# Ledger of designs, part 43: designed miniproteins, single chains, continued (3)

Each design is a single chain, and the fold is of that chain. pLDDT is the mean over its residues in the fold that is shown.

## One batch from the design tools (miniprotein)

Design m9476
Fold by ESMFold2-Fast:
Structure m9476 (fold): chain A 74 residues (1-74)
Amino acid sequence: FTIPSNVPPALVSRMEAYAKKYHFKEETLHQAIEKVAAQFPDADDDTLDREIKKEMVRMDVEEGVQELKSVVMS
């Protein structure tokens, strides 16, 4: 996993702890970090922290929706 240059290593460690605490997949964490870093290249640590957490939750919800869609649309 390549840590984006605009995301501090300390923030990555905090996000890893958050993902572990709430049982998010490592791949979800990595994708959320990469996406948020690309969308907010000039954001401060507080903004990145908030947006990465939001993105992890959004991705988790989308996985649930995709599972329901597969059942309903099949």
Scores: mean pLDDT 73

Design m9477
Fold by ESMFold2-Fast:
Structure m9477 (fold): chain A 93 residues (1-93)
Amino acid sequence: EIQELIDELTAELAKLAPELEDQIEEIRRKLEDIANSKTVEELLEETDKLTLVAHEMLSSIKDKEVREKAEKLLQEKVTKIIKLKIEEIKKKE
C-alpha cells in the first residue's frame, strides 16, 4: 500500500520532470525511510528530511505549470503516505 504510493508518486514525477531523475530517486529514498520508520518521532524526522529534498527539487523545475503540478502531487501523495504510516505505528504500539 505505502510502497505502491511511493512507486506511483515517483513515476508521475519522472513523467513531469524527466531531467530530475537523480532528485526524484532521492525523493524515493526519503519516502522509503519514512515507510521504514518505527516511531512517530522517527517519522517526523524523516518527513523533515523529505521536505528539504522536495523543496530543492521543486526549485529546479523551470516551468511554473510543471512545478505547480509536481508540488500538488507531492502534497497529495506524501500526506496520504504519512497518514497510513501513523496508523501502522499506532496499531503496533
Scores: mean pLDDT 82

Design m9478
Fold by ESMFold2-Fast:
Structure m9478 (fold): chain A 85 residues (1-85)
Amino acid sequence: SKKDELLATLDELIELLRETEFPGQELAIESLEKAKELIEQGKYNEARKELEKALEGLEEAARKSKKIRELLVKLSELLISLLNE
């Protein structure tokens, strides 16, 4: 399902971020983990707000890694798709 793909994408992003050194790493990961819990509960609008908050802290990580940028794009597309269903 799109929800399962979204959760898998979040898990991949969180693991990659744990291996990437950047300012605000711990806070960004905590926000993404909270977004994951909200998605598991079907609270997609609340999850979007937590993801938007995390994205502000992820600018440097995204600059360092094409894979992080690709995962962020995929995450956004999956979440928008779920919100519009």
Scores: mean pLDDT 81

Design m9479
Fold by ESMFold2-Fast:
Structure m9479 (fold): chain A 95 residues (1-95)
Amino acid sequence: SEEKIDDLVEYAVQHLSPESLQSLIWNLEEAIRRGLRTSYESLLQAIDLLSEADQEDDPRRRAELRARAGELLFQGEDLSPEDLRRILEKLKEQL
């Protein structure tokens, strides 16, 4: 799973604006604080939605995409709180 974590972080950094990357970091910090889990697939889907939001010129549709990304982030259980902390730490190093 360490290779998958590194691949996920690289994918997020390559595809997200600084604003969307900050949004992802905030959502992961909140998930850790609340003891929530997510899946690798849900994180990838959330990153893809945030990337779509970055390319969206309509502020309303951009907000809708970001809201959907936040909702998807909490649907899954294959990533532990420890995995989420590692992802968060690596993402913060890229800011």
Scores: mean pLDDT 83

Design m9480
Fold by ESMFold2-Fast:
Structure m9480 (fold): chain A 100 residues (1-100)
Amino acid sequence: SMKKEMDEAIKKAKEILAKILGVSVEEVEERVKASRAKALEAGVPKEEIDEKLYKTSKLLIEMHRLVEEGVSDEEIRERARRLLEELGFSDEEISALLGE
């Protein structure tokens, strides 16, 4: 099922992001949930929201794989920053989460 694959990828991405940022999975999940709810209220189709989250999640998973190939933690943090902006975190919150 496409939805099940999306849900599993999103879950993995949340766990990876939480580990990279040194925060709880619950904190990441609450912001994703809030962002998704706002998009639904704005009339964005559920499938489009889920597809965007899935694509972003797969991108984060792939970037984490690049760490195993020697890509810098700094580059991965920059990409995590962009994901957090999409999830509705402020620049101030992102800087605090990334330890910048």
Scores: mean pLDDT 73

Design m9481
Fold by ESMFold2-Fast:
Structure m9481 (fold): chain A 85 residues (1-85)
Amino acid sequence: MEEQIERVKKLAEEVVRLVEEAAELLVKAGLLTEEEAKQLIEDAKKAAEYIIKLAEEGKIEEAEELAKRMLEMARGHLEKAREAL
C-alpha cells in the first residue's frame, strides 16, 4: 500500500512540474497571461492533492487512473507551448 501511495505521489508531482513548465512557455509565447498561468498551476496543485487523497483513502486504482489522465493533459499543454515558440 505505501509503495503504491508513493508511486501516485510521484506521478502527481510530475503533473505539477509539467504544468509549471508549460505555463512558463505559454506566457513566453504570449498565449497566457501571468495571472492565467498562476491559475493553471494552482488548479494542477489542487488536482494533485485530490489524487494523493484518493490514494491515501485506499482508492489506488482511481488515483492512478486520474494521475495518468492529468499527466496526459499536462503533456498536451507542454506540446502546445513548445509549438507556439
Scores: mean pLDDT 83

Design m9482
Fold by ESMFold2-Fast:
Structure m9482 (fold): chain A 80 residues (1-80)
Amino acid sequence: MKKEEIELEINQSFLLMVGNLLGDPEGAERAVEAARAYVEGDWERALEYARGMSPELLDTLIKLLGLSEEEREAMRRAAA
């Protein structure tokens, strides 16, 4: 509950930092929305936000969320 909200805030901050370093603030915002959708249990929305995501942001998102191998593969396919 509250712990998941705190973890999401930390993950959002880190994703925005990575996006700024890559010069892709819009991609960073999409990664943040994908993380939020995942935490809310809306897997379809998370995959929609992953479409066209850079490999660097996608890898960061996967690591921060601790995705399973199956979820990771699905998200990589959606991004491609």
Scores: mean pLDDT 75

Design m9483
Fold by ESMFold2-Fast:
Structure m9483 (fold): chain A 90 residues (1-90)
Amino acid sequence: SAEIEREVRRAAIRGDTETLEEILSGVEDVEERVRLIRLAGETALVEEVVEFLRELAETDEDEEVREAAREAAERAEENVRAIERAVARV
């Protein structure tokens, strides 16, 4: 839903991993969990979300969710590194 997507984006931007955990633990559909995990990875701007996604990649029961979390962590790390590089140029 648009409401859940907005909450995931806000939590990912802010590094609110507690809210991300609450949202994802409440989603029963694997396809929906994968979609929200990818959204978090694309939106994340801070290392805390990278670490959260890496933990999810190792701990989730579903292989498809673990793979999505691994890819999302890589994408989130790229975002964080891009920001660090931009700040270093100022």
Scores: mean pLDDT 85

Design m9484
Fold by ESMFold2-Fast:
Structure m9484 (fold): chain A 94 residues (1-94)
Amino acid sequence: MSIEELAEETIERIEKAKSKEELEEVLDEFVARLRNWVHLNLDAAQAARADALLAEFGAQVRELLETKSVEELKEEVIRLVRELARRLQAIAAE
């Protein structure tokens, strides 16, 4: 599965989520699948940069989960998912 396919699948699941708990589960699975993709496809230097982006994403999602409603959270998280996918693809293209 490509990063683009994983991101679009994750966005569809975010749109269908009915609670913060469901959103958190979807995002935890997304991060786990991205970590696996990084391990399989990137060298050590690229993986270190990717891991930093994944950590930043996780911190941003946690802040949003504490401060926003489910509806507001969906819009912001979809934007973060797209941006993370774009940045990871840029690292892989180096």
Scores: mean pLDDT 85

Design m9485
Fold by ESMFold2-Fast:
Formats: C-alpha cells, sequence, structure tokens
Structure m9485 (fold): chain A 70 residues (1-70)
C-alpha cells in the first residue's frame, strides 16, 4: 500500500540520519518497489542511490539501480 511505502521511506530517512546507509538504501528500495508510478517512487529511488553511494560508492549505487529494475 502507499501508506506502507511512505513508512518504509520514512525509515530510510531515519537510518540515513543515523549514518546507517546500508539499511537506509534497503528501506528506500522497498519504498520504491511499493510506490510505482508515483512521486514517492522518484524520491525513494533518489534516496536509495544517495545512500548506496555513501555506503559503497559507485559500484554499490549501480547494484542498487539494477535491483530497482527487477
Amino acid sequence: SMQLAQQYYNLGLQYEKAGDYKSAADYFIQAAKLSPGTPLQVQSVSGAGRAALRHGGPTEAARVGSDLLK
């Protein structure tokens, strides 16, 4: 549901603020998958890419990008 997608997005933001970029990316990925075709999907994809870059650099960001296309 969109409510669940928003909840996962908020969790992603909380982990990102805590410096846990791996958990942040995981929650942003889940939020994106639950919100196809919405502005929340765009925000979640952006969050996932940003968090992945901080966790593991460009290689991790590319991996996350590939996962989002599945």
Scores: mean pLDDT 86

Design m9486
Fold by ESMFold2-Fast:
Structure m9486 (fold): chain A 60 residues (1-60)
Amino acid sequence: SVDYLDAYSIASFLSLGRDGIVTPEQLREAAKQLGVELPEEDLVPMTVSEAARLLAEKLK
């Protein structure tokens, strides 16, 4: 979906220099840019693909 690709692009950009890992702080910023709320328990280090899927799911 378009939402997944947009989320993937943001997560990928924010993970530059981090071996493709999105930090909790970067995940919070990505969610803010996409206009979604993430509970604190979801703010854990994860791969770009995992972050993109989580963010795309919240956009529905």
Scores: mean pLDDT 72

Design m9487
Fold by ESMFold2-Fast:
Structure m9487 (fold): chain A 80 residues (1-80)
Amino acid sequence: MSVKEETLLLFHLISVESTVYVAELAYKNGKFEVSKKLAEDALAEAKDLEALIEKHKVTDPKLLAKLEEARKRALEILEK
């Protein structure tokens, strides 16, 4: 994969991770409805990124691990 394509995927990953982080902060501050909506948004963004990873045959284990961890964190918010 080219450096430019990798950089764009990393920016998309940062967006997913940032949305999950804000969802966790909202939950910690008692804003449960906002937290749930942000977690749902993060899962939708993660699904779109996962489709791009499959389309471009991305095999970077670090990127894949970070995406899976972000998805897990979002699911933990929704299961509460």
Scores: mean pLDDT 82

Design m9488
Fold by ESMFold2-Fast:
Structure m9488 (fold): chain A 73 residues (1-73)
Amino acid sequence: SFVDQLYALLTSIVGADQAAAIVDGIQQAIRDNSPLDRIVNGVRAFLRDVPSATQADIDRAINLVRQIYNSAS
């Protein structure tokens, strides 16, 4: 699933515990009917501040967030 792919990607960047918290936060924001742009901007801002995250990692994470959002609608 896109959720599993996002979790695996984030685990490689920030570790399993923080990856789980981020994925849970994204899923909760979707349940709370948050706009996609707010979720995307939050994830991008967070990952931009992580030294180990490459631009390719950020782009892939954002694409997975968009896919999760669209599949939840």
Scores: mean pLDDT 87

Design m9489
Fold by ESMFold2-Fast:
Structure m9489 (fold): chain A 98 residues (1-98)
Amino acid sequence: SENEKWEELVKKVRASLTPEQRALREKAIVALVQGRVDEAAALFAELLVSLGADPAEVEALLARHRDDPKALLSAVAGREITLHFPELAEWVEEREKS
């Protein structure tokens, strides 16, 4: 299923992260769960930039989802996937609109 494919991609991305990137991601998730959305966004920005994302693009992405923590987490996961698997960019974009 599409959801199973997404979960497998998230697991593959997680397995591919450096220890430093894993620490950033873990801290961001903890901050997000605790309602510290601004701190979570800053940590996700550091993670995505470390993976090769453009800082201006990351700032715009995070700003679009600032008021919805679930959407923010989904958008970050989608961008992590497209940074590791650029060929999936169209599929990720279509999924995010649904």
Scores: mean pLDDT 81

Design m9490
Fold by ESMFold2-Fast:
Structure m9490 (fold): chain A 64 residues (1-64)
Amino acid sequence: GSVGAIVVEDYEATRPDELSLKKGERVLVHGSRVDENGNTMVYVKSLETGEEGWVPGSVLKPLP
């Protein structure tokens, strides 16, 4: 099934392909990559807005 996650801290998009998220929002995880600095980036869809984009994996926690 689709993996759900919750946003644990606000994130402001710094690049055009990134998504801004508010703490407490729920997202669906579509995939992940590691950037050139070794940070895990996650491609998500916001369940609040329906918008999609990349966010740092560190701002998300998997739903139980």
Scores: mean pLDDT 82

Design m9491
Fold by ESMFold2-Fast:
Structure m9491 (fold): chain A 62 residues (1-62)
Amino acid sequence: VDLEALATRVAESLVRDQPDISDEQVKKIAGAAGRSLGVPEEQIPQLEKLTVEKFNELKKKA
């Protein structure tokens, strides 16, 4: 699974629908999405980190 591509998709969706959520909520949503798609538990922290980074980058652009 391409973690960066998945993180970008999740971040884009969250910026569009829920731009004011906390970093903790972004992690929770990213972790749930990753698990649903079969991402190994060992890679979930990396996916969460990437999604938070992409989410904040996209918000800064706006």
Scores: mean pLDDT 81

Design m9492
Fold by ESMFold2-Fast:
Structure m9492 (fold): chain A 77 residues (1-77)
Amino acid sequence: GTNPEELREAIDGTVKFYSEQIRKYAKAGDDLGVDFYYGMGVLSVQLGAQQLGDPALGQEGIAVLDKARDEGLKEAA
C-alpha cells in the first residue's frame, strides 16, 4: 500500500524526472515538449502533495519545475 514516506519518495522522483525532461526539451527549442512535460509534472506533483496534505511540498516541487523550464529556455537562447 501507499504510505506517506513512499509517496514523498515518488514525488521527489517525479520532480527529478520531469525537471530533466523539461530542461532537455527547452534546450532543444521544443516548446510543445516543454509544455507537455511541464503540465504533466505540475499535475503529478499537485496530486501527490494533495494526497499527502502537504501544500508546501507541492509548491516546492512546482518551483523546481519552473526553474528547470526557465534555465533550459535561457540555455536555448
Scores: mean pLDDT 84

Design m9493
Fold by ESMFold2-Fast:
Structure m9493 (fold): chain A 94 residues (1-94)
Amino acid sequence: RFSEQEIEEIKKIVEEIAKEAAEKLKKATSREEIDKIRQEAVEKMKKLTENFSEEKKEYTLTVGEIVLQEMADRKLAGEEIKVEPIKFLVPPPE
């Protein structure tokens, strides 16, 4: 399916977006602010994947949304926000 190079590219984009969102989430003080940060991160990821194939774009957005949701859930629970390896959240393609 995806080459190792494509998986690495997807991981790099998701990690970049997640790292930026994590810094903003650490400073967030309301649920509304958390939701806004997540929405802005998704829009930025859509923009960064504009030139990807539809399949690669959809996969990147799916992985990114899972990572962003986990970070938001941790913030709401009062837990430390960590950017974790995406391979633990989404199984690699065959």
Scores: mean pLDDT 74

Design m9494
Fold by ESMFold2-Fast:
Structure m9494 (fold): chain A 60 residues (1-60)
Amino acid sequence: SLQERTDAEMELGALYLGFLMGVISLEEFEARAQEIKERVPELGPLIDETLARARDKAAA
């Protein structure tokens, strides 16, 4: 549904912010993002882009 997609997008954003702030690890972020992707597959491309961004940030 539209609400499920919106809630998932907000959850992804909050997780990414938590990762950037050092509140959660890259491993925890990847695990949680994968869970969202399985629940809301239509967000797959956005989640994949955000995961790539997080991995690049961690590697720097």
Scores: mean pLDDT 85

Design m9495
Fold by ESMFold2-Fast:
Structure m9495 (fold): chain A 69 residues (1-69)
Amino acid sequence: SAVEKAVEEIRRAIEAGDVERAVELTREALQKYPEKADELVDRAGRAALAARNLEAARAIGQVYQEWKA
């Protein structure tokens, strides 16, 4: 699915240590798939934690918080 592709791209950025790219991809995905926002952010956050990238996990959470506001 399109959401699966978006999560995969975010995961690759996280694994590369590119937090800025992961944030950009997350914002773009939230704009494109607002109805899947919770699933997308949950999966992206779990990917960041699995990669032990707490900076990415926090940044993704902040993007989601700003999007909801």
Scores: mean pLDDT 86

Design m9496
Fold by ESMFold2-Fast:
Structure m9496 (fold): chain A 65 residues (1-65)
Amino acid sequence: SDEEVEKAADILFKSILSRTKTPAELERTIGALKLVREQLKDEFWRKVTELTIKKLEEEIAKLKA
């Protein structure tokens, strides 16, 4: 299950990066994902969403450095 979570999160992360062009768009997407996370009851998708948020926050940190 952890391997499937990582794989799904990587797919979502790459998909988001392919569609977003600025740090501000990434920050808005992170905000939307945090709201979605609060509504998720499925443990798998909650973990995928949490890991995707973490990967996006790390990407923003790199872009600001």
Scores: mean pLDDT 83

Design m9497
Fold by ESMFold2-Fast:
Structure m9497 (fold): chain A 71 residues (1-71)
Amino acid sequence: MRFPQRWVDRLAEELGVSRETAERILELESQGATQAEIAEEVGVSRETISRAREIETELGVEELKEAALKV
């Protein structure tokens, strides 16, 4: 799956992980992996994955809000 570079960079920065780890998290989520599976695969806590999802949701909502602001 294609992820915006900014999403990968933001996730890596906020979580304190490498860009490779952030990209792997996004790939596994796109494949329908659970938080526990992603955490085990990339070697981070489930709390880290939960935080990653919050950041991703915020970034996605930001795109939707940008559309709403053009009303």
Scores: mean pLDDT 74

Design m9498
Fold by ESMFold2-Fast:
Structure m9498 (fold): chain A 67 residues (1-67)
Amino acid sequence: MEAGRALATVLRAAAASSPEEAEALRKQINDSMTLSGKNGKEGMDEATQRLAALAAEAEAREAARRA
């Protein structure tokens, strides 16, 4: 449940930077979450890293404006 909230927050931030890419990554994460073992972990890790990068860009922009 907490992971779902964290994921939703990251997806929203990523969508602010690239809505098309965020939607594709959301699907990948959903699929990866239903997979078991190594394949699910690796797929979710890659998609999560990409989402985090997009979210970090949005956060950096917000921080720069506030600075």
Scores: mean pLDDT 68

Design m9499
Fold by ESMFold2-Fast:
Structure m9499 (fold): chain A 97 residues (1-97)
Amino acid sequence: ASDAEIDAGVLLIKGAVSYTLNDAVGAAETALELVRKHPDMPQTAADALNIAADAAKKAGVTEAYRHAQEGSVAAQNGDFETAIEHLERALAAAKAA
């Protein structure tokens, strides 16, 4: 595996840990870091966004869940600027909760 693949994998694990700890903010922050650092990994970005969405849903933050889901669709389509915008909104919603 490349150093980029290892870094992305570590960030996915951090997101999963945040989900387990009921930390919607941490999951969204980790997903945002992954998307910004690895714009050439659309599937990995979508996976990180799905973890952030699931963390928000588990924490009861409906607005953060919605934004993270919209971001996941954008990431799957390779639209990383839109994915980042949705993640920033998801993070803001999680912090406001």
Scores: mean pLDDT 85

Design m9500
Fold by ESMFold2-Fast:
Structure m9500 (fold): chain A 93 residues (1-93)
Amino acid sequence: GKYEGTAEFFGSTINIELTISGNKVSGEYWLKGNDERAKISGTVSGNKVEFKSESGNSKFTGTLIKENGKVVKIEGTFEISGKKANFTLVKKS
């Protein structure tokens, strides 16, 4: 499924878009107002999701949140250059 959301990172808004197919994660993240997008890829194991940028400069760890047996959102943290922030992605229907 497709998941979208934002994260606030030291006065900037980061947009995050993910697609999960089986255990494979793919997507992009970018700074709001910037056209440059960074590719991300990762995996799902149980209720845990991990993904990172192609450069390895950004790492994301999250949990799949279920309501009525269906995944509705992903909540987690990301780390860039030793600095951490929270993110939330909502499933698009």
Scores: mean pLDDT 81

Design m9501
Fold by ESMFold2-Fast:
Structure m9501 (fold): chain A 87 residues (1-87)
Amino acid sequence: SKEEVEKLLQEIQKLVQEIGELVQQIIDSGDEEKKQQALELIREIDARIQALADASKTLSDEELAQKAKELKSYLEEVKKELEELLK
């Protein structure tokens, strides 16, 4: 539904912000506890990527469907970069 996709987009925006904050802390300090938090966020990203893929197939709203696809691609790139940073 449209409301389901809008909620998902809001949740993803929060995850992106949280990832950015943790990545900066990892770069600045090398904090192992923050690295573990980032690994959990990667799992959340995976779940949201799948949810966006499923939701975008059912949307009749072209703008929301397009936004969901763009955000899915963005999350896939963020996940890849974060996994490389944590190695």
Scores: mean pLDDT 72

Design m9502
Fold by ESMFold2-Fast:
Structure m9502 (fold): chain A 65 residues (1-65)
Amino acid sequence: SEADLIYRIAEREAREVGLSEEAARLYAELVVADPSLTRRQIAERLLERIEDPADRAALRAMMGA
């Protein structure tokens, strides 16, 4: 399905940016659930859910910070 393709592309892109497998999965889920969200908005939402320091650093980098 189109949603499955979008999920796989988003998950791969998140891993390429340095997110863990778990964080990349959560990122991909948000992309599929609301395609109107910007990368910054997705990163802000994930920072509320993710405690891992390395994942948090990668998310902040995605925000241009």
Scores: mean pLDDT 84

Design m9503
Fold by ESMFold2-Fast:
Structure m9503 (fold): chain A 75 residues (1-75)
Amino acid sequence: SMQRQQQVQQLSDQSRQHRQLGLESARRGDWESARRHFRQAAELSRQAALTLGASPEVAEESQRDVYRELLEQAR
């Protein structure tokens, strides 16, 4: 449905925005804000995966992978 497609797009866009804000915060040495944004980006990615029909297990794995990847990128 159009509503589902719009919801997924919105969640994905918000996730990308939080990834960017988190990386910018890390670059400034603000690790508390960086971690908060990375957690939010990962959570939004999980919600998008569930909306697309992924199982809870797959969505949770994706959330963990996104968060871990962002922490590694910020090092």
Scores: mean pLDDT 88

Design m9504
Fold by ESMFold2-Fast:
Structure m9504 (fold): chain A 77 residues (1-77)
Amino acid sequence: MSPEELAEKIVEIVKKYIAGEITPEQARDEIVRLLKEAGFSEEEARKVADEIFSLIDRNGNVDLEKVKELVEEALKK
């Protein structure tokens, strides 16, 4: 899975969460699963997922481009 492909999949999960289609727990679990499939450890995947969720404000607004950048940057380390 390319960094771009992974970032796109995570953005879709974040969009579903914001739309109220999935719970925060389901969104977090799916993001962690995708990151682990990309080679992250459980600890690293949870940390990245927490960073992604920190980008969502209390009103459900998020900069999706910033989410994509965060995921791509994490994969370059």
Scores: mean pLDDT 81

Design m9505
Fold by ESMFold2-Fast:
Structure m9505 (fold): chain A 76 residues (1-76)
Amino acid sequence: MTAEEREKQLELLLKGLGLQLALAELEGDEEAKERILEIIEKTGDYRPLEIAKEYLEKGVSIEELKEELLKLNEEI
C-alpha cells in the first residue's frame, strides 16, 4: 500500500468514526457515543469530532447518516 493509499484509508476511517458519533448522538445511544469518543481519544486525532459536529449542524437525518456510512463502508 502506498503512502497516499494509507492516508486515504485513514481519512475514510476517521470519517466513519465521525458519522457513527453523529448517528449515536441523534439516536440518543449514550453507550455507542461513549465507546466512539474513547476510540477518538486513544487515536489523538480529533477530526471525527469536527466531522460529527458538521453533520449535526447541517441538520442531517438519521437516514442520511446511515446512507453516508453505507457508502463509506463500500470504499474502506
Scores: mean pLDDT 80

Design m9506
Fold by ESMFold2-Fast:
Structure m9506 (fold): chain A 79 residues (1-79)
Amino acid sequence: SEKLAKSAIEQIKRAIEAKEAGNDFEADVWTALALIQAAIAKLSGDEETAEMIREAVNAVDSGDLDKAKELIEELEKKL
């Protein structure tokens, strides 16, 4: 669970960097990988971690990168 959450955090950080650089396609690839981690978390019974990953991905997709960064920090504090 912890390793999975850390992988998702790194993937979302890469998505934020790509989005800030104007590389929307690369950002979409990184968010897709993070959503795979969210699906695994949910199937393993960690619904809270799965939901936080999805919320962070939604923030990246909507261009709210400040919110995405805040959600990642909250997820890191939970670990």
Scores: mean pLDDT 86

Design m9507
Fold by ESMFold2-Fast:
Parts: C-alpha cells; structure tokens; sequence
Structure m9507 (fold): chain A 67 residues (1-67)
C-alpha cells in the first residue's frame, strides 16, 4: 500500500533525535521527539505518540541534569 508521508517524517525525526542524543544535545533531541509525537497523534497512532512523548521527557530530564 502507499506509505503515509507522516510515517516517513516520524522516522526521520526519530533518527535526528538519536543523533542529537549521541551528541548530548538533549534539548534538540527532546524537540525532535515532541514533533514526532505530535505527528503520530495527528495520524491517530496513539502508541507511537506515547513512546515519543516518553522519549522527549527523558531527553528533557537529561537536559536539566546537564545544566
């Protein structure tokens, strides 16, 4: 079937967030995870939205500890 463009965008945001985490850019990682969560929610993918929101929270916690 046709690939949902939002599914591709979510995957790219997850990759960008993972790169940011590796570079210890936790604020940028949290922003990418939140963008992915919002797109997943718009697509009706509640499970992916929840997972990405949790990832964003963890990245934000790491950011606060790095200050």
Amino acid sequence: GPVDPREVEIALLEIKAAIALKNKDYKTAAEYYRQGSELARQAGDVETARILEEAAKKAEELYKKSQ
Scores: mean pLDDT 87

Design m9508
Fold by ESMFold2-Fast:
Formats: structure tokens, C-alpha cells, sequence
Structure m9508 (fold): chain A 77 residues (1-77)
């Protein structure tokens, strides 16, 4: 299934999500190479869009709003 992925810099990728893909697999397909922390979360089957949001909060959790999954990430500089 194809899903839209938006990086913290606002860059958009259309990627193919396979069953069992993790947030880390999705981040790699979207070429996010400077991730220090990514939460462990099973991607729901109804997700059509993933937005990676830069945060400094290590306790921030993914939020699902409709078919859009907001994923907090901590980036390395």
C-alpha cells in the first residue's frame, strides 16, 4: 500500500508500505538519516499519511488523527 510521508523539513515522499513495516523502516525509506530517537509503534492498517515532527521531548508519543499518523522524532545535529 502506498502512503505519503512528510519529513520534519517538509519534504514529501510517496513510499510503499509492506505489511509488518515499522516506523524505522518508513523513516529509512523517507531517507531520514539523522534520527537519534524514534518511538516503537505499530503502524495501523488505515494510515494513509505519516508526518514526522521534530521534538526535544523524549516522552512524546505518536498520535493518530483520522488516517494521519503524527510521529515525534529527535534528530541529531
Amino acid sequence: MKIEVITPTGKKYLIEKKEGDTLENVAEKAKLRTIRYLPEFKIPKNVKKIIFVETDDPEAEPKLVGDTLYVPVILLR
Scores: mean pLDDT 75

Design m9509
Fold by ESMFold2-Fast:
Structure m9509 (fold): chain A 58 residues (1-58)
Amino acid sequence: AVEAARESLRAAFPEGRIDHLAENEDGTVDALVRDRRTGEVYAVRLDAAGNILSVTRL
């Protein structure tokens, strides 16, 4: 789950830095990604296969 999530996050956020990454009991992954160009922070939820389920700008 974590490895697939990292691959998906790097592809979706090429200018992003992963500030936080946590695997949940159900195999979903919660991540905080900071865009290095804009400074914006996103809360991203992914499934166990690394598919992005939601992106929320903080």
Scores: mean pLDDT 82

Design m9510
Fold by ESMFold2-Fast:
Structure m9510 (fold): chain A 97 residues (1-97)
Amino acid sequence: MSVREKGLYTEFVNIANAEIAKRAQEHDLSDEDYKELVAGANAIVKKSVDDYIESTKKNPDFSAEEEIQLYLKYASEASDQIRRLMDAVIEKSRAAR
């Protein structure tokens, strides 16, 4: 993994965490719900990174363009999973009130 790819993934994680913090504040989430959301999001990101690395190792003949497309696919899927997790935690918090 290049320094550039690591930088882009770090930026993605930071953007996701910023959106999580904003949504937690907007929906007045408890510290417990916020921690659950952050922990779940970090787990999704870690799995996405691990899956991307494993996929590149299994496909060593991929072009640089194909590797970038694979990276974007995993980043997009992780983003969608984090969004679904946010929605689920927010709805659970609202139902408990």
Scores: mean pLDDT 75

Design m9511
Fold by ESMFold2-Fast:
Structure m9511 (fold): chain A 87 residues (1-87)
Amino acid sequence: SMEKEIEEELKVIRESMAQELEKFKAELEELYKKGEITKEQVEALLAKRKKEIDEKLSYVEQMYELQLRRDRAGLRALREQQRRRKG
C-alpha cells in the first residue's frame, strides 16, 4: 500500500499549500487595508505565489509518480532540472 501512502501524503501536501496560500492572501489583504500596498501589488504577489505553489506541486507529484514506477533515471533528471530552475 505504498501507492495509498503516497496518495495520502500528496493530499496532506496539497492541503498544506492551500492553507499557506490562504494565509498569504489574508496577510496581503491586511497590508492593503493598512494602505501599505496597492491592489495591483496584492494581485501580482498572489499570482506569483500561486505560480510558485503550482510549480512545486507539479514537481512533488512528478517525483512521487517516478518513485511509484521505480524510475531512478527519471528521478535524477527531475532533481537536476529543479536545481537548474532554482539556480
Scores: mean pLDDT 81

